# Designs tried in a protein design run: designed miniproteins, single chains, continued (3). Part 60

Each design is a single chain, and the fold is of that chain. pLDDT is the mean over its residues in the fold that is shown.

## One batch from the design tools (miniprotein)

Design m10074
Fold by ESMFold2-Fast:
Structure m10074 (fold): chain A 71 residues (1-71)
Amino acid sequence: GETVELEFDASTSPQEITDAVLEALKAGAEKVVVRIRAEDGTVFTILVTREASPLSIANAAQAGVDAARGA
């Protein structure tokens, strides 16, 4: 299965990340690797599989952005 890698920064909204992940899964991705870069250069990585619900993806995106903004 296809693995898609998506890169964002801490200014990206959780909704934009969620929408991008959902589009990748809709396009046939088995796994999506999300990297969110904090202002200090720290990268937070989220792994999403095709079995993930939209709500779980939204929650993961929010947590990742919160972590990146807090770093």
Scores: mean pLDDT 85

Design m10075
Fold by ESMFold2-Fast:
Parts: sequence; C-alpha cells; structure tokens
Structure m10075 (fold): chain A 101 residues (1-101)
Amino acid sequence: MSLRQQADLYRDLGNQYLSRGDYVSAARYYVLAGQYYRQLGDYRSAADYYLRAGDLYLQVGDYQGASYSYRQAGDYYRQLGDDDLADQLYQRSDQLQQLGD
C-alpha cells in the first residue's frame, strides 16, 4: 500500500468513527492520517488532520492528546508559513498540557 493510500484509509476510518460519535477512535485515526500525510510532504493535510484530532481530544477531555495534536498541527502550519496560527496552536497546546499534568 502506498503512503497516500494509507493516509486516505486512516482519514476515511477517522471520518467513519466520527460519524458514529466515537471521538476517541476518530482522533486516533486522524493522528495516523496526519503522520502519513507528513511522510508524503503534504504538510497542509498533516496540519489539518492533527488539528481535527486535537479538537476531538479536547471534546472528550483528553488534554494530553489535544496538547500533542495541537503542537503537531502548529509545527506543520509553521512549515506552511502560517506563523500566526502556529503560535496560537503552540499557546493552546502549552495551556492544555498544564491541565493534563
């Protein structure tokens, strides 16, 4: 299976779990999708799926998962030149890390 096919598969699994209200599984598959998009050099898709995972982890009270995912999204938005959004996500990640510890 190609990296793009794996990324698309994990994206589709995330979407399926999200439609079922299983936010934890949806977030986990979006993290996997983001990892494979990152390996492809598709930083926009990597950033977007890590951001989605962060929002879902936050919704279920997984502050450590949310913090990690926002941090990763910020890194890839920074690679894209979206510095303001990256800084906002880093600040949010740091605040959530305090709640998860």
Scores: mean pLDDT 89

Design m10076
Fold by ESMFold2-Fast:
Structure m10076 (fold): chain A 78 residues (1-78)
Amino acid sequence: SSLIQQLEFARLVIEERDEEVRKIIEEIAKRRKASREELERALKKVPELREEARNSPLSKEELLALIDEKIAELKAQE
């Protein structure tokens, strides 16, 4: 499920696992034959997503718990 992949990616961003996040973006860019400019734009989006998570009314722990619950729910449906 693409939604499971998106949630797992969001989890890595919130956990500040920057090396794993960059590796995933680079692998997707390589697979999709993205330009250097597209890759650079995607990498710049990561700190924006992290800032959005920090500005959430939910704590980091609450956000991670909700993501984990949703991933478990979606995996149970497969």
Scores: mean pLDDT 78

Design m10077
Fold by ESMFold2-Fast:
Structure m10077 (fold): chain A 67 residues (1-67)
Amino acid sequence: MAEDQALFNELLKKMEEGGVFTEEEIDAGEKAIDALRDQLTPEQQAKADKMRKYFELAKKAIEERKK
């Protein structure tokens, strides 16, 4: 959907700038990528894979802060 694509692009830009993600942004981003899975071009799929790896690192940092 157009809203999922807009969110994906916004989060991708934030990732490229080395921004800090909240748990809510990570959850929303993962849901947007899943919703777009069948609609992504190969280039967008590569960017989505990069974003998922970035989210994994961000989740680990958030979990470490909870301890």
Scores: mean pLDDT 76

Design m10078
Fold by ESMFold2-Fast:
Structure m10078 (fold): chain A 61 residues (1-61)
Amino acid sequence: SEEEVEKSVEQLVEVAREMLAAGVPAERVLRWIETLLRKEQVPEEVYERILEALRETIEEL
């Protein structure tokens, strides 16, 4: 279900943005996401989408 994947990506990106707004360094946010995704065994396609969305957010910094 592509719609469900898209919704999950949006939710994770929003959490990451909140962490960045709270002053958590971008490197720590990325490390947290990577660790979470490895533990949860998410499909590589979902992993790529989340990292791309986070990369956009970090570029805004």
Scores: mean pLDDT 71

Design m10079
Fold by ESMFold2-Fast:
Structure m10079 (fold): chain A 55 residues (1-55)
Amino acid sequence: VPAAVQELAAELGLSPALLIRLVLSVDPTADLNDRAALRAALKEWDARRGADDPV
């Protein structure tokens, strides 16, 4: 597992495996070693899920 994924997952309280799944579901070409790309994908995923289903 890339260190960037582990660090961001710990920061957000997510499992690294869940973080990878969320990022790749939004952008399957995302560089998992790039924290900015990981954060951008998570923001996009959160926006798509909306406030009606926060989990």
Scores: mean pLDDT 74

Design m10080
Fold by ESMFold2-Fast:
Structure m10080 (fold): chain A 62 residues (1-62)
Amino acid sequence: MTPEEAVERYLKLEREEYPDIDVEKFYKLSPAEKERFGLDKDIVPLEEYGKLLEERVKEFYS
């Protein structure tokens, strides 16, 4: 699999897994954000994303 094909497959699987994404309720994680939060999911509920930010901020500031 070429790098281009790998990226295309990754995006396709992301869309197939979450076809009914409501942009008001779901947040799409960038690769950097996935690494920062230690998540394997590309899309998370917006409410869950807010909690992840809160926990990470607390960890870095404590």
Scores: mean pLDDT 62

Design m10081
Fold by ESMFold2-Fast:
Structure m10081 (fold): chain A 74 residues (1-74)
Amino acid sequence: MKLSEEEFDREVRVALAEIILGIAKANGDDPEVIQTLEEAVRALEAGDEEAYQRAIQRLKDLGHTDIARALENA
């Protein structure tokens, strides 16, 4: 299988977002954080860059700038 650079970056972001979401659910984190991470995963899978950027901004607004930065750097 051949992945383009864009496809590879997207798959890395999806995998990272799914891992973070799984950890958040296991820890019983804030429901708004869990919902926002689920929105980020769906946006990445759909290729909806605008929805993804809104999810990242919401994580920052909720005080989770560390999670937002991790996803942006993926």
Scores: mean pLDDT 78

Design m10082
Fold by ESMFold2-Fast:
Structure m10082 (fold): chain A 89 residues (1-89)
Amino acid sequence: DEAARQELLEEAARLSKMTPEEAAKAVEAYLKEKNLSLEELREEAERILAEARARIAAGRDEEDLTPEELREIFEAVFLGNGVLALEAK
């Protein structure tokens, strides 16, 4: 759902400005709302990040990415950063 991805982009921007403790609470709330495990989010974030990095490594700069590809990168950053904040506890 495109609306859900746009919401994730907004949350990713918020998480980047939050303290690690605030980011951890936001990720926990997201997990409860979606009934997802930390491991599931981590695996998904790792796959999206690997795909995004592979596209960049193939000679495509971030400025040259499509809006869809940029959303995938932001989604991976949101999930990855949130998961790392929770593990730091």
Scores: mean pLDDT 58

Design m10083
Fold by ESMFold2-Fast:
Structure m10083 (fold): chain A 66 residues (1-66)
Amino acid sequence: SALLDGLKTKIALAVKENDLETALRLIREEGPLLSEEEKEELKAFVLSLDASEETKQALLDEIDSL
């Protein structure tokens, strides 16, 4: 979906800039609009990111809190 694709792009950019707070905020603001299937796809996307395990875990925890 366009929403999921846009969210993935914004999260990847925030992670690249080492801006974890922005990435978490984006998940909190836009994540509730995702279906359960799209949330699982977003989690798979987070695991594919070139980021620390700590960063990935924080993002996954935020998705799981939706």
Scores: mean pLDDT 88

Design m10084
Fold by ESMFold2-Fast:
Structure m10084 (fold): chain A 62 residues (1-62)
Amino acid sequence: MEELRREAERRAREQLAVILSLRDDPTVQGLVRRDTGHGLDDEEAVFAVLTESWLAKLLAEA
C-alpha cells in the first residue's frame, strides 16, 4: 500500500503540474471542477482527489 500511494502521489503531482500550466484555460478549469469537485484555487484538494484516483487505478492493475 505505501509504495502504491507514493507512486499515486508522484503521478498526481505530475498531472497537477500539467493542469496548472493550463490553469487559464476555461475548458481545463471546468473539467477539473467536474472531475474533482474543486477549483484550481484549492490545489491541495485537487491533488488529494487526483492521488486517490491514481491509487484506485494502480490497485486495479495489481
Scores: mean pLDDT 79

Design m10085
Fold by ESMFold2-Fast:
Structure m10085 (fold): chain A 78 residues (1-78)
Amino acid sequence: MEEEVERLEAEYRELRAKIAQLPPDSKEYVDLLQEAIRVAQRLAELYREMGDTEKAEEYARDIDRLVEELQKAIEKLK
């Protein structure tokens, strides 16, 4: 459990760093945002299972922001 959380948090940080370097109107930006949402959803689930409600809620809020960013990015690709 702990190793999975640490691995996913490292993956999430790497994805966020890569996203910050990409043009927000690129397909790669959209693809990485979708992957970041997937990782954040898994982290929220794991933290809930561990009873860490505060961390689970932090990732839930992060997911909401990422979904908003994704919707804006998709509109720019059209």
Scores: mean pLDDT 83

Design m10086
Fold by ESMFold2-Fast:
Structure m10086 (fold): chain A 88 residues (1-88)
Amino acid sequence: EAEEHLEKAREAAEQGDLKTAIEHIGEAASIAGLSHPEVLEALRYLARVAEEQGKLEVAEELREAVRAAEAGDEVSAADHLVRAYKLA
């Protein structure tokens, strides 16, 4: 379920595990779509967590994923999420 993955993403982010959080957001997005409001909120939250950890490139990729998804470009949004994962 998308909601279960979003909860797991929150738990991972609170533990500082950005990579696991991104994996769970990706699973939620595969179910609900990257432009789904709850997925977008999770991405915005994780970008703040990444910024707080000093992982500015991860935060930037997550913000670009949000912008692409809001523009309806889910392919570009997914590419940015993958880049965030690799940088995390």
Scores: mean pLDDT 87

Design m10087
Fold by ESMFold2-Fast:
Structure m10087 (fold): chain A 95 residues (1-95)
Amino acid sequence: MRAEIERRIEEILALIKELYPDISEEELEAIRAYLQRLKDTAERLDLLPEANAYLDGVIAALKYELTGEVNPEDIARGLEGLRKLREAIAAAKAA
């Protein structure tokens, strides 16, 4: 699971770069940091399968965007989804 999530993180970053070749180094690093924090939190909470499934969904959405029209708002909503999942995992740990 952990190695699979690491590969999915790398695939997501590659897809984002392909969709937005001019994305800043800072923005790309922020996305990587979010995904790494999600992985680490999921591992601590024994929720790696759930995180893996979510990232699979993100990859599918990004691939769909590549075959259609690039929409920055849809990408931003996807990133918000990642942040919400991270917050939900943190809340579950607090409960």
Scores: mean pLDDT 71

Design m10088
Fold by ESMFold2-Fast:
Structure m10088 (fold): chain A 100 residues (1-100)
Amino acid sequence: SEKEKERAIKIFETIIKELDEALQSPDVEAAAREVIDRVIKTLEELVKTSKDPEIQEIARKALEEVRRIKAEYDAGKLTPQEALERIREIVEKALEELKK
């Protein structure tokens, strides 16, 4: 559905803005924790509520990749900035797929 794609696009664009704001935060570590949790919850909701199989699959793949980055961040393998930048790349790629 075109309306579902438009809604998903706006959601992904909002996530990118939140990630960009977190990267510029004076407390990037605290901002990263909050934004990563919000991104995961938003993607989980998209997977759960989307009736369009294409949107659901794009959101599911993004969710799986974001969860992997969160696990690496929680394990101390990534800085807050690196975690946010990798999540931004995942979300930007998902947005590109939605715009096709």
Scores: mean pLDDT 89

Design m10089
Fold by ESMFold2-Fast:
Structure m10089 (fold): chain A 76 residues (1-76)
Amino acid sequence: MSKEELLLELRELVVKALQEGKLSEEGALLLGKAIEAAMEGDVETAREYAEKALALASPEVAEELRKLFEELLEKV
């Protein structure tokens, strides 16, 4: 999957999870910060924000977000 496809899939999952109440607005903000850090190559900061965001998601959403985010980190 391309970096652009991963970013789109992450965005779609976040929007859906927010609409379904499976991710908080704070969690979405933290995941946004994680993605920004990842795109800048700051993997340590990216992982820190991602783990904080995942703690604010339902277990099933957290698992999918973690998988997509790890794939994103492999491409930055």
Scores: mean pLDDT 83

Design m10090
Fold by ESMFold2-Fast:
Structure m10090 (fold): chain A 97 residues (1-97)
Amino acid sequence: MEELIERHREEVIRALREAIRLLREAKEAARAGDIEEAIRLLEEAIRALEPTLGLGTMAALQAFLAKKALEAGDIELAIELVERAIRALERELERLE
Protein backbone atom coordinates (compact mmCIF):
# COMPACT_ATOMS: atom_id res chain seq x y z
CA MET A 1 0.00 0.00 0.00
CA GLU A 2 1.16 3.52 -0.78
CA GLU A 3 1.91 5.79 2.21
CA LEU A 4 -0.98 8.13 1.28
CA ILE A 5 -3.47 5.23 1.14
CA GLU A 6 -2.26 3.88 4.51
CA ARG A 7 -2.59 7.32 6.14
CA HIS A 8 -6.09 7.69 4.73
CA ARG A 9 -7.10 4.22 6.01
CA GLU A 10 -5.79 5.06 9.51
CA GLU A 11 -7.65 8.41 9.43
CA VAL A 12 -10.93 6.68 8.44
CA ILE A 13 -10.45 3.98 11.12
CA ARG A 14 -9.88 6.69 13.76
CA ALA A 15 -13.00 8.57 12.56
CA LEU A 16 -15.13 5.41 12.73
CA ARG A 17 -13.86 4.55 16.24
CA GLU A 18 -14.47 8.13 17.46
CA ALA A 19 -18.03 8.05 16.03
CA ILE A 20 -18.72 4.70 17.75
CA ARG A 21 -17.48 6.17 21.07
CA LEU A 22 -19.69 9.27 20.68
CA LEU A 23 -22.73 7.15 19.70
CA ARG A 24 -22.26 4.91 22.77
CA GLU A 25 -22.06 8.02 24.99
CA ALA A 26 -25.19 9.44 23.29
CA LYS A 27 -27.07 6.18 23.98
CA GLU A 28 -26.13 6.29 27.69
CA ALA A 29 -27.12 9.98 27.94
CA ALA A 30 -30.49 9.18 26.32
CA ARG A 31 -31.06 6.27 28.74
CA ALA A 32 -30.26 8.61 31.66
CA GLY A 33 -32.83 11.14 30.36
CA ASP A 34 -30.13 13.71 29.50
CA ILE A 35 -31.72 14.55 26.16
CA GLU A 36 -29.77 17.78 25.54
CA GLU A 37 -26.43 15.97 26.04
CA ALA A 38 -27.59 13.01 23.90
CA ILE A 39 -28.48 15.37 21.02
CA ARG A 40 -25.12 17.17 21.35
CA LEU A 41 -23.24 13.83 21.23
CA LEU A 42 -25.25 12.71 18.16
CA GLU A 43 -24.32 15.95 16.36
CA GLU A 44 -20.64 15.36 17.27
CA ALA A 45 -20.87 11.76 15.96
CA ILE A 46 -22.32 12.98 12.63
CA ARG A 47 -19.43 15.47 12.32
CA ALA A 48 -16.88 12.75 13.22
CA LEU A 49 -18.16 10.67 10.26
CA GLU A 50 -17.54 13.49 7.72
CA PRO A 51 -14.04 12.24 6.65
CA THR A 52 -15.23 8.62 6.10
CA LEU A 53 -16.06 9.29 2.40
CA GLY A 54 -19.48 7.62 2.46
CA LEU A 55 -18.59 4.60 4.65
CA GLY A 56 -20.44 6.21 7.57
CA THR A 57 -23.35 7.64 5.54
CA MET A 58 -26.00 5.17 6.77
CA ALA A 59 -24.79 5.55 10.39
CA ALA A 60 -24.88 9.37 10.04
CA LEU A 61 -28.47 9.15 8.73
CA GLN A 62 -29.43 6.86 11.63
CA ALA A 63 -27.82 9.31 14.11
CA PHE A 64 -29.74 12.21 12.51
CA LEU A 65 -33.02 10.25 12.80
CA ALA A 66 -32.15 9.41 16.44
CA LYS A 67 -31.73 13.16 17.09
CA LYS A 68 -35.19 13.78 15.56
CA ALA A 69 -36.66 10.97 17.71
CA LEU A 70 -35.19 12.58 20.86
CA GLU A 71 -36.60 15.99 19.85
CA ALA A 72 -40.01 14.27 19.49
CA GLY A 73 -39.65 12.56 22.92
CA ASP A 74 -39.26 9.01 21.51
CA ILE A 75 -36.27 7.88 23.57
CA GLU A 76 -36.77 4.15 22.80
CA LEU A 77 -36.68 4.74 19.02
CA ALA A 78 -33.63 7.00 19.41
CA ILE A 79 -31.72 4.28 21.33
CA GLU A 80 -32.67 1.65 18.69
CA LEU A 81 -31.41 3.93 15.89
CA VAL A 82 -28.14 4.64 17.76
CA GLU A 83 -27.58 0.88 18.28
CA ARG A 84 -28.13 0.31 14.53
CA ALA A 85 -25.62 3.09 13.74
CA ILE A 86 -23.02 1.54 16.09
CA ARG A 87 -23.49 -1.90 14.47
CA ALA A 88 -23.12 -0.43 10.97
CA LEU A 89 -19.87 1.33 11.92
CA GLU A 90 -18.49 -1.80 13.64
CA ARG A 91 -19.06 -3.74 10.39
CA GLU A 92 -17.20 -1.07 8.39
CA LEU A 93 -14.27 -1.27 10.86
CA GLU A 94 -14.21 -5.08 10.41
CA ARG A 95 -13.91 -4.57 6.62
CA LEU A 96 -10.97 -2.12 7.00
CA GLU A 97 -9.06 -4.14 9.63
Scores: mean pLDDT 83

Design m10091
Fold by ESMFold2-Fast:
Structure m10091 (fold): chain A 105 residues (1-105)
Amino acid sequence: SALQQLIQQLRQLVDQIQQAVKDKDRAAFEAYVRQLTQVLTQLGQLLNTTSTDAKESTKILARIIAANSSFYLATRSKNEAVFKEQAEAAIEDVNHVVEEAEKIL
């Protein structure tokens, strides 16, 4: 399904982002975060058009907003500890998005 394809893309991008954080590769991190944000947008649009569970959709959308906020703060940070903390928080929110999205279909 379209949802399963988006979930697979999110998982691959999370792995790439985690590696970029470990490597302290800001350019790779920003490139993968841009792609991840596009996939999260597509997921949100799909859930708004196909999901009948308003409670679960709202929960996923809230996590998408939280992840995007944390990625934004990570990208803007010049402090390595703050960068890592915000990147890890965003990754955790994306993992929750994946887990909750899998429960809908």
Scores: mean pLDDT 87

Design m10092
Fold by ESMFold2-Fast:
Structure m10092 (fold): chain A 68 residues (1-68)
Amino acid sequence: SLKELAIVAGLSFEDAVEAGTDPEEAARKVVEGLVEKYGVEKAREIAEEMLKIEEYKEQGELMLKQIP
């Protein structure tokens, strides 16, 4: 489901930040992975779905800035 993809994206962002990646770079890397796997439009939908999840709202906002 879209919500499950949003949660996975949020967890991937958290893992990158915990490993020492800055938030903007973490957002860029997660977006690149989503675009490669699902395409630009689906990556945007996933980031927009993250905005509906309180725990991932800020991460989703950063990711949307990395999508063309």
Scores: mean pLDDT 86

Design m10093
Fold by ESMFold2-Fast:
Structure m10093 (fold): chain A 81 residues (1-81)
Amino acid sequence: DVDAEVAADPAGVAARVLALVAGLIAQARGLPREEAIELLRKLIELLEEELELARARGLDAVAAALEEALALARAELAELE
């Protein structure tokens, strides 16, 4: 599961989080505006929840990646609003 993967390779999990979010943002850019906004809002909500959990668990590398991912998603949403 994700917790076991983070324990084994926190830097690798952090890199995968950033790559996945970058891919979702790229996908959003190809969608109609309303669908892109909906996708980005759901992504932001998920990232905020995961960031709180990562911080509570002391997963510093994962938390930093989630903070960067959240900033990227928020910036993209701001361009569409």
Scores: mean pLDDT 79

Design m10094
Fold by ESMFold2-Fast:
Structure m10094 (fold): chain A 68 residues (1-68)
Amino acid sequence: SLEELFKRAKEKGYLTLEEVEELTKDMDPAVRDALIKRAKEKGKLSYEEAMNAAREAGLSWETVRKYG
């Protein structure tokens, strides 16, 4: 879930590509694709990068802030 993804990224500092793929499997495809793309480009996904990728994929800033 999006909530679990932000929680783990915040607590651990970053997520691996495998963690991003697992945590996004039930998300909107546009959000999932944006988060996976960012993780592949950076080799891992930080909390800040996850927020930015989700927002760019069409999630409102209010939704991102709720889970951050």
Scores: mean pLDDT 78

Design m10095
Fold by ESMFold2-Fast:
Structure m10095 (fold): chain A 76 residues (1-76)
Amino acid sequence: ATTVYVGAVGEVISVETGEVVGSARALVAITDGERTLVSEPEVKAEGPPGEYKVRLYIVDANGERVLVAEVTVEIK
């Protein structure tokens, strides 16, 4: 099986307001169509303390954004 490594990029979204407050990046391994995060997402965000949702996307062969992960992070 061939493993391909692709960069995922995404947004940090306030759970309270739904506003985008930052950006995120991660590395994703794709093996036989299965997607695995190989690193913890790197998050750059500015906002009040609280819970935020990080949505990470890759770009497929057609140039479309595909959601690969959604994680919750906390700004303290």
Scores: mean pLDDT 76

Design m10096
Fold by ESMFold2-Fast:
Structure m10096 (fold): chain A 92 residues (1-92)
Amino acid sequence: MSSEEEKRAHVEAILEDAKEALKSGDLLMAALLANTAANRATELGDKELLVRVAKLYEELAEAYLQNGKVELAIERFQDAAELYEEAGVEPT
């Protein structure tokens, strides 16, 4: 595998770990993993990974809303919007 392919595979693994943390209700771990994935996707300039991380932030924001954490939810929706803008995609 090329170094670039290895970096992409690592970000994909972080995204899967973040989704599992989200499913288990570990919102802190999900947020930390999402932030790591966002930084790595940005460094790679991979628009597809940026969109995937943006969707993860939206799912995390919805989980915060369901738990009454409105301010944290707003911050995650803002993170998602910034990543969509960086990817050249409008938020949906």
Scores: mean pLDDT 83

Design m10097
Fold by ESMFold2-Fast:
Structure m10097 (fold): chain A 75 residues (1-75)
Amino acid sequence: MRTKLYFLNKSDPQEVLEKKKEEIKEEAKRNNMTLLSVEVYGQDSTLQTLYLLHDDEEHARLVHRELEIGRRRFE
């Protein structure tokens, strides 16, 4: 079971965010992984978007919910 996490800072230019989002989406399709997103706060209270890739859709939903409930801060 493999999970990949990508952190995107919402303060970045929209063009940069769009390109990174497309790259993540394409990686998910190539590896047949489920893509979910959740918003988290970084150390500086900067809002970041976390993209979660998982090879099992059901497990991905459980991890996504756990991250939302836990309100975890990521570096």
Scores: mean pLDDT 64

Design m10098
Fold by ESMFold2-Fast:
Structure m10098 (fold): chain A 83 residues (1-83)
Amino acid sequence: SREQLIKEAHVHLVDAVNALEKGDYKGAVKYLEEARRLLEKLGPEAEEAVRYVEKAIRAAKEGDAKKAKEYVAKAAKAAGSLL
């Protein structure tokens, strides 16, 4: 269901933040890519959330944990607004 996809994506966003706080940037990217995959299944309404996840992935790949976490928070807010 739509609600289940959003909740599952949120779990992966939380796991990504925990990975970033531990300095596990590769793990964070994997969690963020899974969150993006789940949000993309929702279609056009989730485009803003997907865009923030893509920005978080880019920041994490650059080693910028602060910027990555800021984009994860924006992605979570955008995804939560779809509930």
Scores: mean pLDDT 90

Design m10099
Fold by ESMFold2-Fast:
Formats: sequence, C-alpha cells, structure tokens
Structure m10099 (fold): chain A 80 residues (1-80)
Amino acid sequence: MEEARKELNELFEKAKEEFQKIVDKMTPEQRKKINEIYKKTLEELQKLYDEMVQNPERADEYLKKAKELIEKAIEEMKKI
C-alpha cells in the first residue's frame, strides 16, 4: 500500500511540473480553462486515491487509472 501511495505521489509531482510548463506559455483566458481541467483532475485523483485506500489489493488498477487520467488531462490542456 505505502509503495502504491509513493508511486501516486511521484505521478502527481510529474504532473505538477508538466502543468507548470504548460501554464507558463498560456494567456489568461487559456489559464482559466486549464484551471477547470486541473480542478476536475484533482477531484478524480482524490476519488481514485480513496478507492485505493479502501481496496489495497486493487492498487495497481487504480494507479493505472490515475496515470491515464493525468495523461488525458495534460493532452486536453495542451489542446487549449
């Protein structure tokens, strides 16, 4: 369980770095749209984290979903 939490935290840090690079290139209008995507992504990640805590035997499944969610969010942000 702790190992899965560490991997999720590492994914979150990588996403944060990627997000910062995207934001630095954006107009104020684009940043508003990006903030909405970021907020939704954080809410979904929190739900996945809570599910992982409740079902540690499925940690790998939730980590895979978290990775896919982050990748999709970054792709969506880059299209703005």
Scores: mean pLDDT 77

Design m10100
Fold by ESMFold2-Fast:
Structure m10100 (fold): chain A 90 residues (1-90)
Amino acid sequence: MAERMREEAREGAELAGEGARRGDASRYTGGVIRAIGAAVEGAIAGEEAARAAAEGAREAAREWRERGDEEGGRAAELAARGAEGAARGG
């Protein structure tokens, strides 16, 4: 469960960054929803899965920052913050 939630949240945040970079609102929104959704599922499954989801989303945000893409990085950061909030039960 934890590994799946980490991967889902990471992919969601990555997708949010890619959507913002391309001006694709559907991809951006889908990515944010996927990252937050993984964290919500994680929180329901337990603390370990919730933590994994938050970490996965944060990892993607860090990778976007390292690429030097400010727009993609900002979108991935928002997705990561959403996932972290959802993982805490809010």
Scores: mean pLDDT 82

Design m10101
Fold by ESMFold2-Fast:
Structure m10101 (fold): chain A 72 residues (1-72)
Amino acid sequence: MTTQDLVDYVLTVANKLVNGEPLTPAQLEAAADAARQLEKQGDTSVPQEHLDLVRTAAAVVAHGRAEVAAQR
């Protein structure tokens, strides 16, 4: 996966979140991983607001899933 593919994916997921479009937990996790890879590479193509939005959404979903797993 190229750096541009990571940028495009994060922007696509962030745009869907802003528009209230449905996303699966797997899509949010993949976007959060892409955002972390871009930050590790020092890439500035994605605004920090979009990186924060994607990571926050993924963290909320991950927290909910962890609670369900703990209750199983």
Scores: mean pLDDT 74

Design m10102
Fold by ESMFold2-Fast:
Structure m10102 (fold): chain A 109 residues (1-109)
Amino acid sequence: SKEDELDALGRMLSFTSAAIDAGEAVEDIVKAVEEYLKKNTSFSEEEIKLLVELFRKFAETARKLSREQRLLAINKTASALVEGVESSLEELKKIVEETIAWLEEMEAA
């Protein structure tokens, strides 16, 4: 259900933030997120690949940000995930691409 998918994504965003603070490798975090989404959501393989790409970029970026920038990145990523659950595959792809671009701009600042 949409509620189960939103809960799973929110849980994975919290997990990713905590794992980065614990010094976990990005690839290990991303593997855990992918496995969790495969087991606990009805997302297609294509949707999971897009979501995993977003989580990877968030994890890579978040560890380099200040506390204040990290909160903005969490909020932006959370909004993208909420929008993504209600979207088509083509819309999800655009949401992921736009959010990754936003994270790259924040990292460069």
Scores: mean pLDDT 87

Design m10103
Fold by ESMFold2-Fast:
Order: structure tokens, then sequence, then C-alpha cells
Structure m10103 (fold): chain A 98 residues (1-98)
């Protein structure tokens, strides 16, 4: 779960860096450190069933993203990211409630 969540967040960071090419190496490093904090906080806030649900969502994201990479479909990669964020939203709402 932790490694998969980190990979998803790192991929999102890479997209944001492309949209803001003026971002410094220090800003990118700080964002990466924040990703590590979010991963730990998320895992500590979820029960085992919620962690398994999140792991399934992340596994599906990685699989679909690898297929899009194999097909060289950049637009599909963006769609997969958006769909994954929507699927994870109910877990994010639960974390805010905790």
Amino acid sequence: AAEKIREVLERELAVRVKLNPDASEEEIAAARARIDEIVQETLNSLDPEQQEKLAEIMDEYIRRMDEALQNKDEARKAEILAETQERAAPLAEHLEKL
C-alpha cells in the first residue's frame, strides 16, 4: 500500500512540475518530503479494510497507467489519474472525518 500510494503521488508531482517549469529543485524536494508525510498519515488513519481498498485502487491505477505507457497515450494517462482521484475521494472524506 505505502509504495503504491507514494508512486501515485510522485506521478502527480511530475505532472505538476511540467505545468510549472519554474519550480526549483528545493521546492520539488520539499513536495517529495510532504508526499512521505501524507503516505504515513494516510496509512495510520485507515483501518485494515480501508488500506486494502486503497491498495486495490492503487494497483488498478498502476496497471492501467502501464498499459497507457505501452500504448504511448499521454491523454489516457491524464484520464486514468482523474478517474483514480475520483475513486479515492470517499476514502479522503473518511480521513477528514477522523
Scores: mean pLDDT 67

Design m10104
Fold by ESMFold2-Fast:
Structure m10104 (fold): chain A 88 residues (1-88)
Amino acid sequence: SIVQKVEIDPKKYLKPSLEDLVNFICVILEEEGYSFANEEERHQKANEVMEEVCKELNLSQEELVQTLLEDPSRVLPVLDKVIKQIFK
């Protein structure tokens, strides 16, 4: 799984925001080899992944950002699972 192989450095997100979280998911999707027709589709898919991770962990978007910074190991396995569910 790419998410398990990617070193997530929370220091890269000094001021955590939903925009930073979406950009982070976009980077993971690109590293997994997913390509998108345009930037709008890329952001749409990243937001879809974010929403499903929030549902799986029972967290708000703001809580997900905080959890990713404080304990990325709680988020990363769920993110990998969700990506595999969305991208067949």
Scores: mean pLDDT 72

Design m10105
Fold by ESMFold2-Fast:
Structure m10105 (fold): chain A 94 residues (1-94)
Amino acid sequence: SEKIIKKNKLYLGLKMAIEAAKRANAGENAPSAEALALSQKLIEEMEEKIKNGEEVKEEELEKLKEEALKEIEKLGGKAEEARAILERDIKEIE
């Protein structure tokens, strides 16, 4: 189902955006081994959900959107650019 694929991609994208914002707030210039392992785990979880026909709940996606925006706001001078990228990517996937 296209809806299942879109929602799982949005879930993965939001989780990755939150992690990227957290790393940037910590002053990290490159993905850590832990961040790369988390990204791989999220990709595997997305693929398994798509394979099983499992749909991410809208309430869960809404909570992740809020968390992503909150973490992005902590980026200070880069917050506006990061917010614009997130909003564009959400619109493209939805």
Scores: mean pLDDT 71

Design m10106
Fold by ESMFold2-Fast:
Structure m10106 (fold): chain A 60 residues (1-60)
Amino acid sequence: MLSTLIAQAEQALLAKPGALETIGPYLMELKAMQADPSSTTEEKRQKAVQMLQTALDALP
């Protein structure tokens, strides 16, 4: 799921580079979360869902 969200965010940036200022921080947080060994799987999923909600609101 997290990798799918990252891929979707990257696809959105490819289609709309101007959205980098809005989407970039979400993409960076998703990648940092995926790489963070201190977070539990459930915490990562919960944050990914929250970031997805925010990213979807930011994406037209």
Scores: mean pLDDT 68

Design m10107
Fold by ESMFold2-Fast:
Structure m10107 (fold): chain A 105 residues (1-105)
Amino acid sequence: NKDLILSKAKSENKKERIAALREAIETGDLELIEQVAEIIGQKIENITEGVEILSLGLSTAKNDAQILAATVGLAKGSKFAKSLVLAFLRKDYPELAEKVEKELS
């Protein structure tokens, strides 16, 4: 149910937002994943929360396309989320970081 997932993404509860991202990824709908991730990215206020969302939220991703949609969405949420996502990816996934930067250009 897309409406329920979108509602959870707008939640003030971090646990509900992480669940929304995981549920969106499980649908395999790349447009829904990016939309949900953008809503969540708008609400990331600190590094600890952002790292938790990236680590736990992406845990159900089955392929690079789902990871790309989620990370692009998160980065579109705010300047802070963009900086955090790119910093996170550049450590172990530099090729994915470049793809995210290209999608944001």
Scores: mean pLDDT 85

Design m10108
Fold by ESMFold2-Fast:
Structure m10108 (fold): chain A 55 residues (1-55)
Amino acid sequence: SKEELIAKLRADRERVQAHYDQLKAEAQTPRDETLALFYEAVAGGIEVLIERLEK
């Protein structure tokens, strides 16, 4: 259902955000920082999908 999909997307966003937080805490090179920014963008994309599904 739509509600189940939203719940799964929220869980996925939380996992991606946690990965971003870990990468930022452990970043030692510009490449690591770039990878962290990629995960931040993915989390933002999931948030947009959640917003669209909640309409």
Scores: mean pLDDT 82

